Designed miniproteins, single chains, continued (4). Designs and how they scored, part 58

Each design is a single chain, and the fold is of that chain. pLDDT is the mean over its residues in the fold that is shown.

## One batch from the design tools (miniprotein)

Design m13995
Fold by ESMFold2-Fast:
Structure m13995 (fold): chain A 85 residues (1-85)
Amino acid sequence: SKDKQNLFLQALLSGGIARDLLANDSPIEKIKDAILSAVDLLKQVDPDNPQVDAVREKVLNAKTRDEVREALDQLEKVLEDLMLK
């Protein structure tokens, strides 16, 4: 639907913001907030997707920049998978 397409676009933008924040050495909490924003949007697009729940758990448990990068990489794979459907 149009509404789900708009939510997906906003999730892509939030993921892009998270990547830019990581590239610019922003605080990990700010990067985590951007990832969580994308996750919350994706839960509205595809509420039963276990990969989205897995990203949420990874980002909530992330304490280091490397762990946040891993969560962001997993988010980007989920976004790519949903885009190719």
Scores: mean pLDDT 88

Design m13996
Fold by ESMFold2-Fast:
Structure m13996 (fold): chain A 100 residues (1-100)
Amino acid sequence: AKEEVFKKLEEAKEQLISLAKDENASIEDIIEAFKVALESIKRLLVANKLSKKEIEEVKEKLLELIKEIKKIISERKGKEEAEKAENEMRKELDKLIREV
């Protein structure tokens, strides 16, 4: 169901924002957690056979999440590292959207 995908998105958002704020978490840890979350979301998108419009809604929410994570990384580790993390996360999201 669409509700299952959006619930997973909200859970992933809370977990990833918490991880991004964790002083012991590296940027690599954050990116890896994002990739794991994307794989879970991809499986739910395929299993629930979401429409093109619903997939676009999921993409928009993930882009907003990337922006929030970038802001947190920028505040903690600086703008250059935040831009690198954003580029990697956007690359993984683009791959997901092409595969569904």
Scores: mean pLDDT 85

Design m13997
Fold by ESMFold2-Fast:
Parts: C-alpha cells; sequence; structure tokens
Structure m13997 (fold): chain A 61 residues (1-61)
C-alpha cells in the first residue's frame, strides 16, 4: 500500500543520504574516519528515514 511504499522510499532516501550523516563524523579523520563515519551515518540516516517514513505514511493515510 501507500504506507509501505512511503516507508521504503524514505528508507532508500536515508541510505542515499548516508554520506551526509557520516560526513560529520568523518570530517576530523578524512582517512579512517570517513569510512567509519559513513557507516555510522548510514545507521543514523536509516533510523531517521524510518521515522520520516512513519510521519509521511501517517499524514498520507
Amino acid sequence: GAGAAARRGAEQAAASGSGTGGAVAGYDKPLMGAREGGLAGAEAARQAGSERAAQIAYNHV
């Protein structure tokens, strides 16, 4: 349904934005920190994306 599609879309958008979230953590250590920050940012972005998906799905319903 629309809710499931919105949820999946937001999850994918969060994955696409993982670099943005990880960039903050990686700035101080551009070599190893960039990789670690990218992974940590991906996790945080996924969680934020899930909350956004829930909000969008709820407003759409």
Scores: mean pLDDT 54

Design m13998
Fold by ESMFold2-Fast:
Formats: C-alpha cells, sequence, structure tokens
Structure m13998 (fold): chain A 72 residues (1-72)
C-alpha cells in the first residue's frame, strides 16, 4: 500500500492545490480518496496548470510532471 501526493499549480495565479491519495500495491488510487479528488477538481478555475505527482509504493518512489489546460 502506498501514498501519493498530487499538486496542481495554476500558472496564471500561482495558487497551489494539493491532494493526498491512498494507493494500492499497483499505484492505483483507492476509492477512499475519490471525494478529496472530486472536491479538488470542483475548486479549480479555468486555466493552465502544472501537475506534479509524487508516489511512494513500498520502498519505491515515483514522480511525474505534466502541464494540463482546463477549459470548462
Amino acid sequence: MGKGTLTLTNLETGETYTVEVDLDDEGRAMESSRPAFEELLAKLKNGTYHLKAEVVVGDEKYSGEATIELNR
């Protein structure tokens, strides 16, 4: 079982949003983390975001970054 931290930064405002997710042994987000993730998405304004994901599963650490555009 692991922990993931997802950080979204609005590149226009500099606002940062962080959510912690519980991960199974395969790095999948647990159902228990779903409400926190949905609440985060509801708070995001339209714009360009920098996404940073850091995941710890057992003794392994993984990280990834992406840029996403929200246009709702």
Scores: mean pLDDT 72

Design m13999
Fold by ESMFold2-Fast:
Structure m13999 (fold): chain A 73 residues (1-73)
Amino acid sequence: IAAVSEKIKPEEVSELAREVVERLEAGELSVREAISRLVALEILVSEAELQGEDVSKAREAIREALERVEELE
């Protein structure tokens, strides 16, 4: 999310999306922070897709996470 030397792999994005939801459910993140983090992951996934990476699983995880965040609002 912040500039890092090593980029997050698309497979890691699925786990990160799940962690965002878990932290939101645990009260560690606000809804706004959760959405911000998921949007950042979505941007990373879109860039990976443009490079020809298979991001279907990561995209599905992010969409499910966003739906869950909206329910917790």
Scores: mean pLDDT 75

Design m14000
Fold by ESMFold2-Fast:
Structure m14000 (fold): chain A 80 residues (1-80)
Amino acid sequence: SVLKKIEELYEKMKSASEEEQRELAKEIFSLAADYAESKNEIEALKKIKELYDKFLESKDKEEQLKLVEEVIKIVKEVES
């Protein structure tokens, strides 16, 4: 499941170094965007891209984790 893979990467982010957190987040955003695109969920894909832009602008770890949590929520809604 794409969702399970994303959730595993998210848990790794919580204890990761700043560099590792950034790479894990990029993988999560990539997996989520590819999944939304594969399901033709145009609005979900748009929201994921907007969240990724916010992630790149953020320097706060808590904000970065919350943005990834929003991506997970979107993926769950697409799977429903």
Scores: mean pLDDT 85

Design m14001
Fold by ESMFold2-Fast:
Structure m14001 (fold): chain A 84 residues (1-84)
Amino acid sequence: MSKLEEAKKQAEEDEEIAKILNEGEEMLRRLRELSPVSPELGRLGERLADAIGTAGSTPESGKKGAEELRRVIEEARRRIEELA
C-alpha cells in the first residue's frame, strides 16, 4: 500500500471515530434526560460515558473503543425506542 493510501485510510478512520464520538455524546445527553424515568437508562449512560472516554483516549485504543462505543450507542437507541 502506498503512503498516500495509508494516509487516506487513517483519515477515514479518524473521521469515523470523530463521528461516532459525537453520536455518543448526543446519545449520552438523551440518556441523561431520560434517566429520572428509567434507572436502566442511567446505567447505560454510565457505560456510554466510559466507552466515549476509551474511544477518545489514544489512537491505539481508538479503533477498539469506537467499536464498543458503536455497540453501546445501538443498545441505547433500542432501549429508547422500546420506551416510545
Scores: mean pLDDT 72

Design m14002
Fold by ESMFold2-Fast:
Structure m14002 (fold): chain A 105 residues (1-105)
Amino acid sequence: SAKEKVEELISQIPEEKKELVEEALKRVSSVSPEAAAEIIKKLLKNKYDKNALPIAAYLVDYLSKDKKYLEPIKKALEEVLKDESLPEESKETAKILLEYLETKE
């Protein structure tokens, strides 16, 4: 299921990166839903940090508990999928996250 794929992505975050995840979580929680979606989009477009895609998955899972984030995040994920310059892994992650959000209405 899409949920299992998201959980697998999140499990890739190493223990030593927990503080960075907590800082990212504080940041996305303190800004507008649109700004949070832009932060997630930036993580999905990051070609240089192997933890960026797992962290994006964690943030999407957390924020998706509040319906106000669903449409802004969905729009950002759709923009990632349309960007032909991005690695296949980034687009595959965006697709998994979109399928996951569809299960939340």
Scores: mean pLDDT 85

Design m14003
Fold by ESMFold2-Fast:
Structure m14003 (fold): chain A 73 residues (1-73)
Amino acid sequence: EEEKEFRKKMLEMMEKGVELKDIILFVMDFLGESEEFKEEYLKLFENASIPENREKLLKLEEELYEKLEKKLK
């Protein structure tokens, strides 16, 4: 049930053209990630012009995707 509501909201956000940053924050909230974790992500996102931060963002997004996939199974 949470899975269906999550998918529905994510599709609505994508359809409305919501910023990728806000979609990822929504995923973090669904996964129950801490405010500290969200702040770390935002810091990396705001500094994504730095190659090292871009690598960290991709790794963090991969970890979020793995957690999301595991929760939705």
Scores: mean pLDDT 77

Design m14004
Fold by ESMFold2-Fast:
Structure m14004 (fold): chain A 80 residues (1-80)
Amino acid sequence: REAAVQALAEIYRIAEKYLSPQAVEKIKDLINEALLALDAGDKEAFREYLQKIVDIAEKENPEAAKKIRELYQRALEALD
């Protein structure tokens, strides 16, 4: 749980640093949805929200998206 929350916080920091304000706002909303899914124990919804975050990042900055994907994998592993 704590490791997944930490990974989401780091994803948000990367988004703020490398992506447009519009993308950051969308990612913030998706992170909030991912946290709700995590609290509900809905691993599938959590994965879907994280994938949407990666897709947004890929569109604007592929290098930032690589860093976000690494944190995505860490967040998913923390659920297992």
Scores: mean pLDDT 82

Design m14005
Fold by ESMFold2-Fast:
Structure m14005 (fold): chain A 109 residues (1-109)
Amino acid sequence: MKEEIIELLKKFKELQDDEEIKKLVEQFIERLEKILEDPVPDPEEERKKAVEEALEVIEKALKEGYLKPEQAELFRKILELMEKGGLPVVLYELLKKLILRIMNIKKEK
């Protein structure tokens, strides 16, 4: 599961032309690996809400044209794997922040 999430993130990174976005994806991967070495379990209700919020941000980025359909599908698959693995709420918040930062970088261009 962790390896599959990292591979999908690397695929997203390779689809980017922007070096700042590539760096943000690498930083997310590094933080993901650190958190997964000593994860604290969150209540299921909090995780469900975090998943819903992350999905909303993915769909917003797609609707506003900041993610291509293929890129949004990669993020949806990452989110699905994270939820299936019962990953900590902090990772969904970090994923949400990553996508929001990508949108902001693309808006500045």
Scores: mean pLDDT 81

Design m14006
Fold by ESMFold2-Fast:
Structure m14006 (fold): chain A 90 residues (1-90)
Amino acid sequence: SEAAKKLAEGKALLEKAKEIEETALEISLNPDKYPQEELQKWGEELQEQVKKLAEKYGEPHLTNLPIHEQVKALVDHLTEEGLKLIEEAK
C-alpha cells in the first residue's frame, strides 16, 4: 500500500540521517582510525549530497559552510523529510 511504502521510506530516511550523524561524530572522535582516502571520499559524498539539497531548495550558501554545519543541514533535511513521510502514512 502507499501508506506502507511512505512509512518504510520515512523510516529509511531517519535511519540514514542517524548513520550520517553517527559517522561524522565517530570520525571527529577517532580521526586516526580512518585512512585519509576514506575521509576524502566521505567528505566528497557529503558535499555532493549537500550540493543537491542546495540546488533543490535554492540555498547555494550551504556548500560554503564548514563540514560540521553541512552534516547538520543534511541530517536536519533527511529527518524532516522522513518525519513528513511517516505523518503522511497515517
Scores: mean pLDDT 82

Design m14007
Fold by ESMFold2-Fast:
Structure m14007 (fold): chain A 55 residues (1-55)
Amino acid sequence: GPLEEIKQQYLDEVARYKAAGKYAHARAVGRSGGTLLTNMGEPEAGAEVEAAGKA
């Protein structure tokens, strides 16, 4: 559904920044996506996106 698509878009963006060596940007994107998904009622998806940005 739409929330799964939003989650995947943030995970893909985090992965792109990490592949480019832009770890600070990946962390910021993960945090932003994590906060958005949590506010939309998907705290587990939000935590996964934030964790991906930190790894």
Scores: mean pLDDT 84

Design m14008
Fold by ESMFold2-Fast:
Structure m14008 (fold): chain A 65 residues (1-65)
Amino acid sequence: DALIDALEASLAVDPDNALAWELLGHYLFQQGRYAEAAAYYERALALRPDAETVRRHLAEAKAKA
């Protein structure tokens, strides 16, 4: 997938880019790939633990996985 590949390539250069991890999680969530979405949301939340929106998305992804 071109979008996933582009975001993963961006993260290879800057793994501290919490927004890129969040976007990967969101995209996979929209695809119904909840377990993978949860993993990327966990990474985003590790970088920004105060991101309540990411925390809510993570909880929803885990509930659906």
Scores: mean pLDDT 79

Design m14009
Fold by ESMFold2-Fast:
Structure m14009 (fold): chain A 96 residues (1-96)
Amino acid sequence: SARVQALIERLRELRARLDEIARTLKQIYDETGNKEAVKMLILVLMHRIALDGEIWYLERAGEKLSDEQIRRIEGFLEATEAWLREVEQWAQQQKA
């Protein structure tokens, strides 16, 4: 469905953003030694694994998913995006 395809595309965009912030956090640690960057990096990698699982599931079962199951994945995406905004804000403060 168009809704499932749009959700897969949004999750793939979020995955690219997680990959970008992972590179940024590695750079912050290399330049500053700030161990908070390592803690955030571990969480980013954990979120990335979860997101890969959701993409895999949607690609194989998306047409058979209930509206409730789709809303659950949308909620996961929205929560991850909100958390990622906080991580990105923190990273910008480290570069200033």
Scores: mean pLDDT 87

Design m14010
Fold by ESMFold2-Fast:
Parts: structure tokens; sequence; C-alpha cells
Structure m14010 (fold): chain A 65 residues (1-65)
């Protein structure tokens, strides 16, 4: 399970990097739309994927400063 969560996190980080040119709000919308797909792909609960997305968005805001 921990390995699957790590894979999901890495995938989300890759999506954040691919969308580096987009605003934080646009990125948040893109990631939220993908939560069900990511949960299904990595067999991780949607609640956990939502937390990973929230963390990635916070990390993005910190990196943008």
Amino acid sequence: MEEKIAQARAYIEKLVKQNADKSTKELEEILKKRIPEIAKKFDVPESVVRQLVAQAIMDRMKAKA
C-alpha cells in the first residue's frame, strides 16, 4: 500500500511539473478532475489522493515564491 501511495504521489508531482506554466487555480482544477482516475490507476482511496493533491498544490505555491 505504501508503495502505491508513493507511485500516486510521483504521478501527481509529474502532472504539477508538466503544468508549471499554469496558475495555481488552474492546476488545482486539473488535479481535482483527475482524482478518480489516479485513485483507480494506483488502487488508492480517493480520500488519500485528495490529500496528495492538496499537498502538491501547497508545495507548488511554496516553490513559486
Scores: mean pLDDT 79

Design m14011
Fold by ESMFold2-Fast:
Structure m14011 (fold): chain A 75 residues (1-75)
Amino acid sequence: SMDLELAAKAGREGAEAGLAGDLEAAARGMQTSTIYMGGSRERAERGRRAALESGSPEGAAAWAGQNYLDALKRL
């Protein structure tokens, strides 16, 4: 489905950004991938906020990367 393809793209881009040290982009990628995987906007925003509050680009990358893998599994 297009939504799962967009979720995979957002999760991958978020993971790559977080591994490069961009916490804000990683958190956004996780938020966007969560929405395209069928998560609510409120849940996605809470996830983004938690990632930003963690202060960990690598941690945010791992969360975005997990969404990438989960989206691929559902494709």
Scores: mean pLDDT 86

Design m14012
Fold by ESMFold2-Fast:
Structure m14012 (fold): chain A 118 residues (1-118)
Amino acid sequence: SPVLEIAREFLLKLAEVLGITDPEVLEVIKNAFENPDEARTKIAELVEDPLAREVLLQGIDAIRAIKRARTPEEVLAVFEAFRENVLDLLRYHGVPEEKLAEVQRILDEALERIREAL
């Protein structure tokens, strides 16, 4: 699915922006759309930073929801909810404005590419 490949690409970009450099974690994200339940368990165990962990867990949950979606509208709604939840989570944790702007740019680019793929 083009949408799942876009979701994977942007979840990897988001992980890197949040400081995740562990090759094992990045490999889990790459394989998340094949085994989202296993990926969720591994992210919860491997990612020590609470903010990065919560963002990635929400990303896995979004991938799971996209896999179950039956319409383009459902896919878009899942992604829009993920975007808002991530931005709210970063604001709650007091992430600097520069980092917030970087994450927002990544999520906005992902949303546009998903719209084009639908």
Scores: mean pLDDT 85

Design m14013
Fold by ESMFold2-Fast:
Structure m14013 (fold): chain A 69 residues (1-69)
Amino acid sequence: STFQKAIDSLEKYIKGDKNVNLNYITGAMIAMQLGDITLDTKTKDGKTFLELAKENNNQVAIVTLNALT
């Protein structure tokens, strides 16, 4: 689904993959603002996006995710 592609693309982007489709990243950010993706939303690996950002030392993602909630 488009929603799952948005989640998967955001996960890859946070992990450092710069070659993701930015339309899916934009869709994921919109979903966060609408509450469809929250700080409690789990990836397929059972981790939150904030946990992934911390594990990958992605400070920009940590700040951005906290600002979107």
Scores: mean pLDDT 75

Design m14014
Fold by ESMFold2-Fast:
Structure m14014 (fold): chain A 81 residues (1-81)
Amino acid sequence: PEEERRRKRREKALKYAKENSQAMLDFAKNIKTDEEIEKVENYIKVLEDMPELHPAMTDEQVEIAKETIEKLKKILEEKRK
């Protein structure tokens, strides 16, 4: 029962990480202002710092964060061109 609760918590955390990632990617694709660019840059910084601030993150959560950072940086680069 405790192991099942821990598994469900990990699954829920992973699902939220994916949902939050997708929401930010959708936001980044629709950037129109410098303030919105700053918001995305701040989110990237938070994700880059997160593994050191939250060492309890699973390898899968770290992989999602890394993938999100790469995608967001690419979107910002395309918006600058």
Scores: mean pLDDT 76

Design m14015
Fold by ESMFold2-Fast:
Structure m14015 (fold): chain A 96 residues (1-96)
Amino acid sequence: SEGQKIIDDFIALRKKYPNDPLVRALTVLLTTGSMELALLFASEEYRDKVERLAKAILTGNYDEAIKILEEIKKETSNPDLKAFLDRLIEYLKKNK
């Protein structure tokens, strides 16, 4: 399934970048659904975006979630994270 491929890609991303705080926070959010746990791994710089993203995803506000993910994609220098975020954005657009 498309969802399983996204999960597999996320596991690969976390394995490649175990110490990236944004990868860690997003992984925790998307695998546990817990905003509180995700925020423990978010750096101060990304805390607001991770919180806003968590609220958008958990309430089904996919338009807002997509906008926040596009902002994160623009700001990150990690090309593998950018590629992952593109696939996640596409998945969310299909589930509006």
Scores: mean pLDDT 76

Design m14016
Fold by ESMFold2-Fast:
Structure m14016 (fold): chain A 78 residues (1-78)
Amino acid sequence: MKSQEEKLEELEKRIQELFDKTRELIDKKDYKGAIETLEETKKLIEEALKIETDPERRKGLQRALEEVEKAIEELKAK
């Protein structure tokens, strides 16, 4: 209710802001900046997974983590 739910809300907000920033960096062809923001996003998703107890929300976070990891690999392989 208090600290962990508030932390999850803040993490979800930061994750969304970093995804928006990553998209802007990719559009500008700043692939190094995009990789850095995706690596930060990955850390926030991993932290959210440590405190999220709802199984459906955990699946969503795991999916997002896999997509972030794939995006990092694709940007590095370019």
Scores: mean pLDDT 82

Design m14017
Fold by ESMFold2-Fast:
Structure m14017 (fold): chain A 58 residues (1-58)
Amino acid sequence: SRLETLKEQVEALFKELKEQGATPEQMKAFMDKLIESFKERGDEEGAKLVKEIGEKYL
């Protein structure tokens, strides 16, 4: 499904950023921008998914 594909992509993205040494502050800033991007597109389900996954990396 669309949400399952998005979940895998978002998890991979945050995992890569963490592996590259991103700080919690940088991870939060990235998460907030990505959430805003999904909300601006009207994808509230995507925005919620990004928040749920991103918070695991803070």
Scores: mean pLDDT 82

Design m14018
Fold by ESMFold2-Fast:
Structure m14018 (fold): chain A 61 residues (1-61)
Amino acid sequence: SSEIERLEREYERQVQRVLDDYHRRYATASPEEQQRLQQETVGQLDRLAQDYQDRVDAARS
């Protein structure tokens, strides 16, 4: 549906922004900063995936 397609586009945009920020920061980071950045980014992506899934489920109801 158009609503699900919109939610998917929003999710993809949010994921892309997180990944762009990650790659930019990672390129100039120290090893310790890279480790923290990886953990932070995984957490952000997990939260985005959960939010997206919840919103899709609600839209299908």
Scores: mean pLDDT 88

Design m14019
Fold by ESMFold2-Fast:
Structure m14019 (fold): chain A 80 residues (1-80)
Amino acid sequence: RKEAEEKLQKAEELVKKGEQALKNGDKEKAKQYFDEALKIIDDLIEKSRNSTTESLLGPEDLPKIEELKERAKKGLKEAK
């Protein structure tokens, strides 16, 4: 789906922005970016699980989503 692809790109941007905010010492903004990214990632995973129709996201997209989820969770821990 085009919508899922757009959300995946948005989640990736948010994770990167969160990581940059952490490097700048802005833990509040980092937390907001990571929380928003995780919300999008969880939505993508839920849609993939509920729609077993075959064509929602490619097999190459699932590892990327999982990597983004791990990065966002790690960032949230660093943001305290």
Scores: mean pLDDT 74

Design m14020
Fold by ESMFold2-Fast:
Structure m14020 (fold): chain A 56 residues (1-56)
Amino acid sequence: HMTPEEEEALVRALERVAADPRYQGLSTVEAIRRYADEEGDPVLRRAAEWAEEQLK
């Protein structure tokens, strides 16, 4: 289960990667993971890990 903060971070990440052409060729999971790594935000990185589990 994600915390509310992680869920909010995941929603923002999904909006960000959907709007950014740099991520258009990637899977949703890969795009979110790349974005989390680029931002260096530990909450966002945790949200990316949960997204990976959900989309397996």
Scores: mean pLDDT 74

Design m14021
Fold by ESMFold2-Fast:
Structure m14021 (fold): chain A 101 residues (1-101)
Amino acid sequence: MEEAEKLFIEGSELLAEGKYEEAKEKFEEALKLYKELGDKRGEAKVLAGLGLVYLVQEEYEKALEYYKKALEIYKELGDEETAKEIEERIKRLEEAIEKLK
């Protein structure tokens, strides 16, 4: 758990620095560890992080794919509140993308 969380934090820091490929690698490592732990919530958190990596690179379709993957996991967990929050993020993201054009 701590190692997966540390990799997630490192990925987030690299993303903030604009090191997108390195951020992806750290998030992918965190995702593998969360899967080994059976931590579905951790998996969804990392998938949302990957969504953000694609978003800042203006790969909007890829960003939405990852957010939707995170959403499906939260729905499987029965976490209606977090699922609703991610649905709202997806909607606002789509609206923001439309506004930029």
Scores: mean pLDDT 83

Design m14022
Fold by ESMFold2-Fast:
Structure m14022 (fold): chain A 66 residues (1-66)
Amino acid sequence: SMDTLQRLMELLNTLSDEQRLFVHGLLEKLVGGEISLDEAEELIKSNPLLSPEQQRRLIQIFRDLV
């Protein structure tokens, strides 16, 4: 939805360049069918570049996208 995309853009605007590259690459793989949503969530949770709050927000956004 447009609301979900807006939430994603707002989150991305708070992220560093390295964090944004990670999110972009993950989203490309998810949309391209290279990884499942469960695999994307594991990659988010295992990445120390993201704070726990950023991890939770990103996971919820990804769930709302699929």
Scores: mean pLDDT 85

Design m14023
Fold by ESMFold2-Fast:
Structure m14023 (fold): chain A 69 residues (1-69)
Amino acid sequence: SRDELLARLQAIRQALLYLLEKEDNPEDRSRLQDLIAEVDEVLATDRSPQEMQAFIERVTEEIEEILEG
């Protein structure tokens, strides 16, 4: 549902904020700040469930890359 997708986006936002507080690498900090801004944009706009799902998948992959790199 849309409400479940919005809740997941909010959870991702909180996780990104916690990662940013612990991150010392300037490049990774910049990437995390950009991801937070993108999540805020998605939360502020009226997007379809399909668009929200695709965004969640992309952001999750980007977070995994930051954590692995």
Scores: mean pLDDT 85

Design m14024
Fold by ESMFold2-Fast:
Formats: structure tokens, C-alpha cells, sequence
Structure m14024 (fold): chain A 74 residues (1-74)
């Protein structure tokens, strides 16, 4: 379900943040950004399959991970 995919993605983002020692405030901003992006995708594609939603989540999470890696270097 979309809710399960959201929960799994949020947990993955928080795990990446902990590994990279990203501040909680910044981590929560990325979690919110992910939620907003997924909600926008679902609004445009309400019949999207779980496979499509997981593929979308993977792309967004990879982007977030790269941004977090840059923050960790600062």
C-alpha cells in the first residue's frame, strides 16, 4: 500500500541520516519533502501500482542521500 511505502521510505531516510550524522531538523525537512513529493505523485496518478510508487521512492531517496552526503561534508 502507499502508506506502507511511505513508512518504509521515511525509515530509510532516517537510517541514512543517522549513518551520515545529519541533524534531526534537517532530516525531518527531507522526510517532509519526500512526503510532499509522493503525495503530489499520487494526486496525479491515483491508480499508481505499488511497484511504480517504490520506483518513484527509490529515485527520490537516492537524491536525498546525495544531498545528505554533501551536508555531512560541510
Amino acid sequence: SAEDIKKEAEERIREIAKKLNVPEEITENYVKMFRDLLDSHLALRPDASDEELRAFADVVIKHIEKEMEEIAKS
Scores: mean pLDDT 84

Design m14025
Fold by ESMFold2-Fast:
Structure m14025 (fold): chain A 58 residues (1-58)
Amino acid sequence: MAYLDEEEARQVRGHMTQEQLAALEARAAAGTAPSDIKAELLSLGVAPALADRFLARL
């Protein structure tokens, strides 16, 4: 299951591919630190509020 809904995923696709989003979700599920996931999302240009919603699902 994606950590973001379809609309949120569409917004993130403006900054990353669907494959990159799926890879981040897989890394989060594998136990990657939430701070590392947030830093990567912010580096890709994802808004802090959207990154925080992603992390809230971890």
Scores: mean pLDDT 68

Design m14026
Fold by ESMFold2-Fast:
Structure m14026 (fold): chain A 69 residues (1-69)
Amino acid sequence: LLDEALALLRKVAEVATGEAREAAERCIAALERDPSATVLLVCAEELIKVATGEARKLAEKAKELALKV
């Protein structure tokens, strides 16, 4: 879970700009400190609010990972 979620968030950071990239970087830092499904869910929801296009699709996939656990 952690490796898969971090890989998705890093891809968001690579394709996103501005607020969405900052949100992705914050999510990565938060998940590295507390690798829980709850942290991933909260972070993914925040990221979805600011991400667009491919970044948003990756953020939605991260949320799905949190919900499956």
Scores: mean pLDDT 79

Design m14027
Fold by ESMFold2-Fast:
Structure m14027 (fold): chain A 83 residues (1-83)
Amino acid sequence: SSMLQQVRNLLLQAGRALSNQDYDTAIRHLQRALDLLTQVYGPTHPLVISTQEMLSRVLDQAGQTDLSQQYQQQAQQGRQQLS
């Protein structure tokens, strides 16, 4: 679908930004990808949860520890809802 192609493009752009240590750009692309994945699959889906976990790690690397912990907690709650 066109939304899934947009997600793929955003994840590729995020990966490129991470390779350049451009964390701010990577975070923006990952947040957009998360929004689209949530729209397509809903908030409790493995792809949404793994994107939240990736975003948390990138935020931690960027020194945004509070926001990193918020996304990690959202991912953990999502995993509990899948069990």
Scores: mean pLDDT 88

Design m14028
Fold by ESMFold2-Fast:
Structure m14028 (fold): chain A 84 residues (1-84)
Amino acid sequence: MKITYTEGDITLTMWDLGDAYLLVVEKDGKSYQAAVITRDGKILYTTRDPNIKIEKIAPGVYEVEIDGKKFLLDTVNDTIEPLK
């Protein structure tokens, strides 16, 4: 399953791979594999791009910051929403 959120030139897509989630960020016409998160909430991979940050803030809930804009990634409710 795929969940997508778009705000301006930024698109976040969460792909359900079965045993993990893949977070893909598109900005400025470029695609980034931003994070790989397991079903039990472990971050297996995160990007080294300094303009893309991901942090676990609660079980199944992550804050994603892209170019200073913050988004809530919720793997419990399968949602992506802007925070501010």
Scores: mean pLDDT 79

Design m14029
Fold by ESMFold2-Fast:
Structure m14029 (fold): chain A 71 residues (1-71)
Amino acid sequence: KKEELEKILYEAMKKVKESAKTYPSDLQNLTDEEIKKLAKELTDKILNSPYKDVILEQLKLMLEYYGLVKL
């Protein structure tokens, strides 16, 4: 579901921004509004991809592995 994926990506990106104190990250300089917009854009790209099922499965594994979001 689009709204659920957008929320998951937003929360993951926000955690990366908040925890990435020692590593340069494009997310460090973004506002919460900009991160929300980026999460929406990424969600739209994923759901319109012919490989969306593979991408979603890989994202779930990555988010769980890196502890960015509890799925």
Scores: mean pLDDT 68

Design m14030
Fold by ESMFold2-Fast:
Structure m14030 (fold): chain A 69 residues (1-69)
Amino acid sequence: SEVERLLEVLRTSTDLGELFRAAAGLVRIGDPAAAEALKELDPLKLDLVRFALRQSPNPGAVALYEAIL
C-alpha cells in the first residue's frame, strides 16, 4: 500500500528531502493505522512527522497526530 511505502521511506531513508516528502504523503492520506509503526521511528524522524501532521486541518491527519502523541 502507499502507507506501507511511505513508512518504509521514513524507516530507511537518511535524505531529508525524501523524509519531508514521505511525511507530507502520510499527512495527505491520514490513516490512523500507521500510528504504531510511526511510534517505532527514531525521535528526530518522529518529530518531523508530528510537525507535518500538526500543520494539516485534515481530520485523518488530526486523528493520526493524536494517536502518536
Scores: mean pLDDT 78

